# Designed miniproteins, single chains, continued (3): the designs that were tried, part 47

Each design is a single chain, and the fold is of that chain. pLDDT is the mean over its residues in the fold that is shown.

## One batch from the design tools (miniprotein)

Design m9709
Fold by ESMFold2-Fast:
Structure m9709 (fold): chain A 66 residues (1-66)
Amino acid sequence: SMAERAARLGEVFRKMIAGEISKEEAIERLVAAGMSREEAEEIVRLIMEEKDYEAAERLVVRALLA
């Protein structure tokens, strides 16, 4: 369901921001939550490497609407 997908994505984002998850594990969890691997890799880069949470939020919204 969308609610389950949103909950899984929220957990991964919290863990990425807190530094509690590896880049590889974050990508796999985002893909399992329904994102493409390309979208997942870009989100992980924006959050974990660039700390650009605004750009990450925009990409997530676009991915959820596609």
Scores: mean pLDDT 79

Design m9710
Fold by ESMFold2-Fast:
Structure m9710 (fold): chain A 61 residues (1-61)
Amino acid sequence: SNLADAKARAEAARQGIADPSAPAHTVLRTAVSEDGVENYVAPAPTPQAVRDFAGLVAAAR
């Protein structure tokens, strides 16, 4: 198991996720702003990103 890698990724994400709306918006902004044409991102997004996006959709509703 990659406990050290998972922990490092979680810490990095947590430092970037200071505000509840920042995580999903930051990820989308990075993908769009980086190239703006075609980004081959991983076919399986992180469960946290999915949860944050679902939360934003629910809040907007």
Scores: mean pLDDT 50

Design m9711
Fold by ESMFold2-Fast:
Structure m9711 (fold): chain A 74 residues (1-74)
Amino acid sequence: MDEVIEEAIRKALELSKKVPEVLYLVQKAIDALGNLNFKEAAEYFRKIAEVAEQNGDSETAELMRKAAEALEKR
């Protein structure tokens, strides 16, 4: 699995400690990845990026967008 995607999942799980709704989005992204539905997984990473931006975590948001772009190019 791409190291960027693994780091994105790790950072999203840390964000979920502050924003519990993010855990649901991470689980949906992992399910989509397991089904090789890269477009759907990218959409969930973009949703997590929006939540991160709303919580002032621009670094996590940028990492989520980078992971989504990597998935969309597959």
Scores: mean pLDDT 82

Design m9712
Fold by ESMFold2-Fast:
Structure m9712 (fold): chain A 60 residues (1-60)
Amino acid sequence: SHELEALGYASLAEEALRAGDRERAREYAQKAKEFAKLSGDPNLMERLQKAYPGVAELLK
């Protein structure tokens, strides 16, 4: 589902940030935003930012 894809990409973005790869983290965060938009859930972006606070700024 688009919700699971968004969560998966947000998780990958967090892992990339922990590895010091900010460019890859931004790419994954962008994909997370795209799938969150496709999910139709108006609260999913806020939920992603709360679940992955380390990537919250990349999700804005």
Scores: mean pLDDT 83

Design m9714
Fold by ESMFold2-Fast:
Structure m9714 (fold): chain A 75 residues (1-75)
Amino acid sequence: MKKGLEYAEKGSKAFEEGDLEKAKEYFKEAAKEGLEAAEYFVKAIEAKEAGDWEKAKEYFKKALEALKKAYEELK
């Protein structure tokens, strides 16, 4: 779990730098570490790249809800 959050942080930094490929790679690693939110972030980026901004918004919303749940479970 915590290692998944570290990969998600690296993915967020890559996304801020505009490196969508590197961001997807880090979010995929975070998902492998069990962070469900990271799987939704990958799907959101893929939907945005495909031009489907409605699906991208849906997946970003799901990613944020899953991330909130993960933080609550760590307490």
Scores: mean pLDDT 75

Design m9715
Fold by ESMFold2-Fast:
Structure m9715 (fold): chain A 72 residues (1-72)
Amino acid sequence: SEVEEKLKELDELFLRLVEALRAGDGETARELLKKMEELFEELKPELDEEMVKGLEARIEAARRALEAYTSP
């Protein structure tokens, strides 16, 4: 389904974000986080509560990692 395809895309974006942060590429990581947030908002109405909470936690972890990396 389109939902399953988008969930796979979101997982791939998360892995790429982690790789970008490890490579020191904060700009790429920021763009990937933005794409993850956009996909999550599209998927949110179609997901069960547990999946929503799990994805919210992953996005928040990614956001905090980026902030820790790029904060002054």
Scores: mean pLDDT 81

Design m9716
Fold by ESMFold2-Fast:
Structure m9716 (fold): chain A 51 residues (1-51)
Amino acid sequence: SPVREMIMEEASLTVETMGELLKARLAGDAERAAQIQEEMNKRMAELEAKR
């Protein structure tokens, strides 16, 4: 199912990107953390657009 596949891809991207976001925050890179969070939202929107 396209919907199920999208949800799984979205979840995988979120987990991986959230890990990088946390890593950036722990390193004290506030600008990098904000950039990663913005890119995560953009990628999730792209996955939805493919539907």
Scores: mean pLDDT 74

Design m9717
Fold by ESMFold2-Fast:
Structure m9717 (fold): chain A 115 residues (1-115)
Amino acid sequence: MEEYNAIVENTIAKTRALIAAIGTPDEEDAILEFMAAAQRLIDAIKENPEALSLSLVERLKEVLEELRAALEKAKATRPEVTEPLIKLVEELLELIEKNRDKFSKEVVEVPPLQL
């Protein structure tokens, strides 16, 4: 579980890094890092979705939606770069939705007032 959660956290970090790098000299490196993290996450979800935290995956989903919006904005000037990334983000979002009921629910047993 902890190792798989680290994959989700790494994907969140690489997604945020790519959002910040869009239109900068660091964009190409950020794309490669994001693609590598995304592929590792796809493999993890397919291998053992029950080992991933639902709360972390929900955080990732929010950041992936932010990335998709940023890529859509950049699409008009750079479709060759942005379209493959949008497809990868959409694949991740679809895979998350299909496996949503399988993800680990770490704190569901406690009342909302107990953290």
Scores: mean pLDDT 79

Design m9718
Fold by ESMFold2-Fast:
Structure m9718 (fold): chain A 55 residues (1-55)
Amino acid sequence: SKKIAEERLKYLKEKFPEIDPTKPLDLSHLTPEEKLELHEKLLEALDEFHEKLEK
C-alpha cells in the first residue's frame, strides 16, 4: 500500500510539476476555469494510474 501511494505521488508530480511537496501550493493566481481544468487533469491522471494497477 505504501509503495502504491509513493508511485501515485510520483505520477501526479510528473503530470503537475507545479505541485512540489517542498513548495507551497499556489493556486490563487488561477481563474475558476483554470482551477476546473487542473481538477480535470488530476482526475484523468488518477484514472490513468488506476488503469496501470488493473493491468
Scores: mean pLDDT 67

Design m9720
Fold by ESMFold2-Fast:
Structure m9720 (fold): chain A 79 residues (1-79)
Amino acid sequence: KEELKKELLRKIGEIIRLIGEILDLEREIEKLKEEMKKNPEKRKELEEKIAELKKKIEELEKRIEELKKEMEELEKKLG
């Protein structure tokens, strides 16, 4: 039971880290959106950067979902 609890805590820590990364990327996207409003000439470049950041967020979200499923299975084994 103790080893399974350690694995759960490790996965929780990884999820927290990934959520932090997503929040940082979302903040960067909002800054780019504001820059796009101020500088329409940069729209294409900024849209490309936003698309790249959104792709990174999707990859992180998929990893979080994988970890959540792994944690759910570990919790079932503890019960």
Scores: mean pLDDT 84

Design m9721
Fold by ESMFold2-Fast:
Structure m9721 (fold): chain A 107 residues (1-107)
Amino acid sequence: SKIEKLREEIRKLLEELGASPEFIETVDALFDAALKGDKEKVEEYIEKLREYAWRRPDLGPVVRAVIEAAEKLLKAKSDEEKYKIMQELVDRLRQLVAQRRADDAAA
């Protein structure tokens, strides 16, 4: 339930960052694959996210943070490690939201 709450927070932060529904669905699928240890599916979804970053360079930092988290999740051996990785991603995405709000206010 704690990981499910963090995944919901991640979805909300991605929406705040202007990610499309398709981008958010790809991130959810990536995390499902990483949590199951499905390396092939993780690599497939990482490539799809890199294509999104090419079309949306503003999401480049978001894509990098998500990929790093997914790679760490794939290597994680315990629920405690998985929780920590997901919490660190939430904190990183919150920083990116704050930066975007600052950039938008300066425009």
Scores: mean pLDDT 85

Design m9722
Fold by ESMFold2-Fast:
Structure m9722 (fold): chain A 97 residues (1-97)
Amino acid sequence: LSEEELRELKEELRRTLEEAVRLAREASPEAGADAEAAREVAEEAVKAAEEGNKRKAAILATAAALLLVAAGLESGDERLFELGLRALRLLDKIIDG
């Protein structure tokens, strides 16, 4: 990945996670808390990837995805599952780049 492509992937990830947090918070406090935790863990996954710690980044990316699945189950909003899958795909590209 070029620095420009990496910057674009990070921005898309940020927007995806912000939308997930917004939808989850509108659904319930519990879903909102899990989505917010997913955002924080995903940000740590990006930092780990940038530091070259691909194993740590992959573990954190998986944890963020599971938190978004929890938010989706708690909210009953299928869009949260779709956003979770999108976030995981973006994290995979950031980690592999």
Scores: mean pLDDT 85

Design m9723
Fold by ESMFold2-Fast:
Structure m9723 (fold): chain A 76 residues (1-76)
Amino acid sequence: MQNGISNTQQNIQNQQQQSGSLFNQGYNYVQQGNIQQSQNYVQQGISVGNSSSDTVTSQSNSNSSDVNSTMSSVQS
């Protein structure tokens, strides 16, 4: 479990750093007036960010909402 959490946290950090780098590149292209390139980099950054958000949401749900959801699911 600890190794899995550590790896996940490392992946989230890497993904957030990549997302930030992509947003910086997108912002630079906006400053240059290159909107098409900017949108490409921003979309890539959002995609990376969404992957991280999905993991965070799963972790949050596992505290209590996930237990409640599981009980509801078995009683349906």
Scores: mean pLDDT 64

Design m9724
Fold by ESMFold2-Fast:
Structure m9724 (fold): chain A 82 residues (1-82)
Amino acid sequence: MSLKEKAEAYKAKGEEAWKQGDYVSAAEYYRKAAQEYAKLKDFETAAEMYGKAAEAYRKAGDEKMAAVYDQLAELYRKLAAE
């Protein structure tokens, strides 16, 4: 399975978990998607996925994990900027 297919599969699983209100699983899938997008050097999409993981942790009531992934999203946004 390609890195892109793996990234897209994790993103889809995260979206489905979010739709079902399973925010902890959504956060973990978005995190995994972000890691695969980062391996592809798609830092913009990796930042977006880390941001979604942060929002999912926030909805789950885990503010500490939300802050960690907000910082990762900012880092990858800076890497994507020329």
Scores: mean pLDDT 88

Design m9725
Fold by ESMFold2-Fast:
Structure m9725 (fold): chain A 72 residues (1-72)
Amino acid sequence: MKEEAERLVNRAEARIGLAEDAYKKGNLDTAKKLVDSAIEDAERALELDPGNERAKSVLERAKQLKEEIDKK
């Protein structure tokens, strides 16, 4: 459902932004929790709307940040 997918994408975008901020400040535990939540929201949005480019973009950003966190 498009409206639910958009809500999930908006929440995932907010969470990945907060995760990026937490990562820059060295709050790795907070960044990891926010990244995991953003991945879940983006994956759910893609289940509801597989063509949602914003959801794909957010998922890629979240996975990239998770890899950066795991390297530290």
Scores: mean pLDDT 84

Design m9726
Fold by ESMFold2-Fast:
Structure m9726 (fold): chain A 74 residues (1-74)
Amino acid sequence: SPVDEALEHLARGQKALEEGNYDEAIEHFERAVELAKDDPGLAAFAYRQLAEAYEKKGETEKSDEWRKKADELR
C-alpha cells in the first residue's frame, strides 16, 4: 500500500540522515510525502522529517517551510 511504501521510505531516510547522507534522506522523505498525500498524520510526520533533513543540511528557510506545512495538517 502507499502507506507501507511511505513507512519504508521514512525508515530509509532516517538511516541516511543518521549516516550524514542528507541529500539521500531528503529524496526518501520527499517520496514518503508523495505516498502519504491521503494520510494527513503520516504526511505531517514526513514533512517534519524533511524539515529536519534540510536543517541538518543548513537550509534553514526550507526547513521552516516544511515545518509550517506539517503544522497546517490536522
Scores: mean pLDDT 86

Design m9727
Fold by ESMFold2-Fast:
Structure m9727 (fold): chain A 57 residues (1-57)
Amino acid sequence: AQELLEEMRKLTREMQERAKKLLSDPNTTPEELQKLLEEAKELEKKLQELIAKIKAL
């Protein structure tokens, strides 16, 4: 359980770093932002599933 949580936290951190770089770069394309948004949405879904699974214990 702890290992899976740590893995998800690392993925979330990587996503945040990418978002910061893209949002601060004036040359970032709408397509790159859209792709990041889709990846963030998938990660959020995985985190919600993990939280729900832990709560069901």
Scores: mean pLDDT 75

Design m9728
Fold by ESMFold2-Fast:
Structure m9728 (fold): chain A 72 residues (1-72)
Amino acid sequence: KKEEEIKALEEAIKKSTDPKNIADAYHRLGELYKELGDKEKAAEYFRQAAKIYESLGDTEKANKYKEEAEKL
């Protein structure tokens, strides 16, 4: 179920020290909340993923995820 995947991703973010893994988990949380109809949470998670990718120098992924948040 989506709620179980959300919980697993939140735990993965808490445990991970790898910024890329954390960013990917935030992006997946954004997708799940979008599917649940929570556009505000989805946008927040997309922006968190974008911020991390921007810090990693991946400006293409950062801009793409910012655009996903704006489309909501």
Scores: mean pLDDT 84

Design m9729
Fold by ESMFold2-Fast:
Structure m9729 (fold): chain A 90 residues (1-90)
Amino acid sequence: SPLREEIDKVLEEIEKILKEKVTDPAMLAQGRKIIEEIRKLVDQLTDEQQAQALSLLKGALERIKKETDEENILRILQHLYRQIQAIRDA
């Protein structure tokens, strides 16, 4: 679906920024694992829930673009995962 394609595009952009900004290999691996878990959550969402998730993903992407601290980038991703999980569970 066009919505799923847009979500995948945003996740790819987030992963690209992780590779550029996160130099610690363990933190990079953790960030990539969170992105994979977000992809799995998105597959469980209805179209309406995917639209809500896309809005959150775009917001997280803009925050990550502005972040210089690797730990803050991981905290943003962890929070994003929890927000999308909450949408699924609603």
Scores: mean pLDDT 89

Design m9730
Fold by ESMFold2-Fast:
Structure m9730 (fold): chain A 60 residues (1-60)
Amino acid sequence: GEEELKKIVDEAVELAKEKGIEAAEKYAQEQITKLAEEGKISGDQAREGSLELLNRLGEL
């Protein structure tokens, strides 16, 4: 759920530092989509997580 979404965002930011922003975005997109499809997060939570990721990647 929300805890898993937060972990995905945190892991994606770490991945961006190691392998670049494109790798992080791909990873996050796949994982967030999977959580939403499994009903573990709402569409609003998926959007908020994606926006948080974009904000954090923009600060790198």
Scores: mean pLDDT 83

Design m9731
Fold by ESMFold2-Fast:
Structure m9731 (fold): chain A 100 residues (1-100)
Amino acid sequence: SPLDVMRRALEEFEKLYEEAKPLLTPEQQKKLEEALELIREAVRLLEETGDIEKALELLEKAKELIDEVGEETTNPEVLKLLSEMKEVIEQAMAELRELA
């Protein structure tokens, strides 16, 4: 279901964020926490309305925040974790498009 896709994406993103968190600046943490909140909003939206199109818009915004953090860092461990976070979002978006 769309909700199961998003719940898995949220869980995977949270794990990657916790791994990245000690390596991040406060500004980078804030941006990734904003991305995390957008993913949580997408889960809530799907639970309440089933609006896949709106969930996809929220995921695209989360992906943009990940890209912004990637532009501000040269730490290879952070870049790897950001790449994995982006893959989680892109996989969720692809699965949601199949279900729409």
Scores: mean pLDDT 89

Design m9732
Fold by ESMFold2-Fast:
Structure m9732 (fold): chain A 56 residues (1-56)
Amino acid sequence: MVSEEAIKRLKEVIEKEGVSPIELKIFELYAEAVKKGWPQEELEKRLEELYREEEA
């Protein structure tokens, strides 16, 4: 499961620096995983889809 501290760090980077669309989507997935209590398996699946889009 994703740690709350990791989410806070990602939020700070996004708010401070601005980010690419894929980085914003990654943050949204992490935030939603914590908020809704997604299993790690679901989060990993969503992240793999985003990474696949970047690599394509």
Scores: mean pLDDT 70

Design m9733
Fold by ESMFold2-Fast:
Structure m9733 (fold): chain A 58 residues (1-58)
Amino acid sequence: NAEKLAETYEALADKYEAAGDRDSAIQAYGNAYVWYLKAGDDEKAEEALSRAQALAAS
């Protein structure tokens, strides 16, 4: 349940990034991070956080 919601936010983030909507992509990856943490998937959570940070740093 929580993992499925995290995957949905990750998919949205990918679409925003492809569209050039960087701010929305960062927010969506941030939401994916939170939901992966709630799901107990620390590896996926850190991956989502790293993507958000990379976009914010560019």
Scores: mean pLDDT 85

Design m9734
Fold by ESMFold2-Fast:
Structure m9734 (fold): chain A 89 residues (1-89)
Amino acid sequence: MEELVEKALAGDYEAQLELMEIMAKELGLSEEEVEFIKELMEKAYEELGLKAALMTMGFALSLVSEGKSKEEIKKEFEKKFERFKENLK
């Protein structure tokens, strides 16, 4: 766990995905919710890089654990994604 967190922060995308899956299981999230978060993280990573993927992980895990719908999370993600583009030039 400790090495995984350090790798995720240091810019290892695979470590970020592993960390997300572990945290999701601890929060009691379904496999479908994990796949949804992974899709959002992949979009952020492809367009804006590792920092955006890490921020997306924290954001998505929080909203899913609060019981927000996938549709609500997608809307919030689109708003934050535009903000990420501005901040992560």
Scores: mean pLDDT 76

Design m9735
Fold by ESMFold2-Fast:
Structure m9735 (fold): chain A 66 residues (1-66)
Amino acid sequence: SEEKVEEFVKAAEEKDKEKVIEIAEKLSDEELNEAIGRLPLSPAEKVQVMKEKNNKEKGEKIVELL
């Protein structure tokens, strides 16, 4: 849902690493891709996130890059 995407982006902006990983695991692939698009990551960093095998690992990569 849009609400979950917004919650994820807010957690990332606040650098709440535990919450970022938790929410990423609960998002669909479409929702997580939308959320990644809203993050202040470079195109190269976004590609690194997208290479991870599942949404939990994508969330973990995002927290490494923040």
Scores: mean pLDDT 83

Design m9736
Fold by ESMFold2-Fast:
Structure m9736 (fold): chain A 79 residues (1-79)
Amino acid sequence: DLEERVLAYLLTLYQFSLSATGSDRFRVDLAELAETLGVSPAAVSRALRRLEAQGLIERVAPRVYRLTPAGRALLEARL
């Protein structure tokens, strides 16, 4: 499922942002993510919108997201 693969990548970005900067905000590069997942940038944009609709991520600025409490719980479960 593309949404699951996008979410897994975003969990990695979140973990990196916390470790590197102490911030729960992370920037998403659509072209890089699309190439990494082997899909179009439009498909990534749709997956991000669906994850936001599911309450797992929150857009705080153009291309900048954070994990919601529900999204953070999924990160904890991966440990």
Scores: mean pLDDT 79

Design m9737
Fold by ESMFold2-Fast:
Structure m9737 (fold): chain A 61 residues (1-61)
Amino acid sequence: MEEAEKALEKLKAALPQLIADLGAEAARTLARNEAREIAKTYGVDEEELLKRVEEAFEEAL
């Protein structure tokens, strides 16, 4: 969980820049794919991570 949380916080911190560089739609797709890789890498629930990333993405808009 600790390492998954750090990876998720890095992704959240990157969201405003990703939105600026790629646009909202492409940034959202990339963020979801990164969340899936984090879940897979650290053995964390994918749906829970996707929910948290979607919430962070809406906050970054």
Scores: mean pLDDT 81

Design m9738
Fold by ESMFold2-Fast:
Structure m9738 (fold): chain A 60 residues (1-60)
Amino acid sequence: MMLSKEEVEEKLEKIEKIMREKGPYDPEAIKLAREVFERLSEEQQKEVEERLRKVVEEIL
């Protein structure tokens, strides 16, 4: 909830890049995703989870 929509998008792009380059279970990507999730509402967490799930499906 302390992150703007633009900040969330920027951080998600960074997480996606790490996941694509190093794999979906890279510790850095997991850590960044957790940091984002902890600062979002329950509904926003659901949206971010669905977006990251698509990246995982693309990689796997």
Scores: mean pLDDT 76

Design m9739
Fold by ESMFold2-Fast:
Structure m9739 (fold): chain A 70 residues (1-70)
Amino acid sequence: HMSKEELEREVRRALVVMHAGIWKAAGASPEAVDRALEEALKRLEENPDMSVQELVDFLDAEIARREAEL
């Protein structure tokens, strides 16, 4: 069985992935969203104490930055 700590980490990961999916549904570039999601998930792996809000804020900023470069 998964530990409570591992489950909490997986929940945060799932919420970030879901938020990225909402961006794609709203018409954001799939390439920009996918690359931003990769960076957000990498940040979570390196900083497991990051909040969902911090990850979402990072994802939003990274998507906007990447779309501005298209």
Scores: mean pLDDT 81

Design m9740
Fold by ESMFold2-Fast:
Structure m9740 (fold): chain A 75 residues (1-75)
Amino acid sequence: SRLIDYDPSLLGRYRSVAHDETALVSEDGDLLKIVLERPGEEPQTFYVKPESLTFVEHDGRKGFIFEGRLYLKEE
């Protein structure tokens, strides 16, 4: 995979590659809002600066790395 810069096309729904977990990435002012959903757990919400979230292109697909986990965009 390769690093890519943040742009608004990276907003939307993502799915973890290795875990049964989804993420919704949206804008909240100057920050990105990440809502993580795991089966049987309450949703967790994080606010991060765009530069603090590692966006990648992996096998032609957009994704990000957060807390050591790879999430791929669901279009």
Scores: mean pLDDT 84

Design m9741
Fold by ESMFold2-Fast:
Structure m9741 (fold): chain A 127 residues (1-127)
Amino acid sequence: MEEILRLLEEAIRAFEEGNYELAVQLASIARSRAELLPPSERVEKVIRLADLIIAASVVAKKYGEEVAGRALVVLLELEETDPERYEELVEQARRGDVSRLVELAEKRPVPEESAVELLRRMLEEVK
């Protein structure tokens, strides 16, 4: 678990520095390692954070960080209201496809919390 949390912290740092490709790579490694752990609420939160870092990074690379922030708000809402759609969108993002996610994000107002601030807050919640 400790190594996985470190990978997520490094992924968020890469995102903050605009290195979105490295952020995707590090978050993907963290996700794969977390899936090998025994199921727990903490492991599920770690996997969700990894998926959000991947989605935000793919969106930011193609559409910019403001759209990435909007995309994170969409994903967090769908996780609670429509978990099946959430899973479809994060799976597509892991494959580099964020077109549907961006269409939903563009309909949302700019969030008060930046993508980096939101991801950092979520990381503190899984420590």
Scores: mean pLDDT 87

Design m9742
Fold by ESMFold2-Fast:
Structure m9742 (fold): chain A 89 residues (1-89)
Amino acid sequence: MSKEEFELEVEAGLILIHAAVLRNVADRLEKKYPDNPLIKKAKELIDEAIRYVDEALASTDPEKQRELLEKARSLVDEAGKLIDEAEKI
């Protein structure tokens, strides 16, 4: 494995861990606020981010892997902001 391939796999793993943590928080908040649209949207963004990570890990092109992981990171960050806003309600 190249150094770049290793770094991309590490980044993918970190995104998946962050997504899992946010999903657990979202599931807890959904139980308290079942009709909150921010929680529903956050869960949709988390699921989309996981799909981008899976696609990145299936790719053999490091440039494509980087692009997909950047998209996944952006979606996870957006989901985190929506969850933070939902917790304030």
Scores: mean pLDDT 84

Design m9743
Fold by ESMFold2-Fast:
Structure m9743 (fold): chain A 88 residues (1-88)
Amino acid sequence: SAAERAALARRALENATGSVIKLIDDPEKAVEFAEKAGREMTEAFGPEAAPVVEEFTRRVSEAARAGDKEAIREAGREGAARLEAVIA
């Protein structure tokens, strides 16, 4: 169902957010992970998800380079909610 697909997309983005935070001590690896996860989510959830995933990837990459864990968490919360709304 659309609701089940939306819930999966939300969990995927939340998981990606947590992984980026765990990599924060290596900002370039954190950015590489975020970009890879973004591509995989866009492939899995389709073109309607792409703008939300691209914005999420941009925001977490900027925050990771700044070492800002709270900005990463906020981008993840906002991205997950927006992605769920777009897919549902």
Scores: mean pLDDT 86

Design m9744
Fold by ESMFold2-Fast:
Structure m9744 (fold): chain A 55 residues (1-55)
Amino acid sequence: SLEEKVDEIIEEMLKRIDEAYQRISDPEELAKRILEIGEEAVREIRELMEEARKR
């Protein structure tokens, strides 16, 4: 349940990172994009945890 949803977020993150590697040749831009993708994944996991807790 929760683990499967986290795995889905991680798989999507890895897919986006792979796409960045294919599309971005500049190391600095690539690093920035990877950081953005990572931040998005962390946010999604945080939201998932909040939903599980129910406020």
Scores: mean pLDDT 82

Design m9745
Fold by ESMFold2-Fast:
Structure m9745 (fold): chain A 60 residues (1-60)
Amino acid sequence: SRADVVRRHARKVQETLSDDAFNQFQGRAEQYLSENPDASPEELERKLNQLYDEILQQQQ
């Protein structure tokens, strides 16, 4: 389900990134979900992976 995809990614981000990075990820993920309420679980997983990679690059 979409909720399971979000939960898995949120946990991964929380375990691997700083609090600031986690907050940035949450904000961007919530924005995407708000703008794309009909996004499939596959599309959501691709987008969340993209956001995670972008934030990792910022942390270096």
Scores: mean pLDDT 76

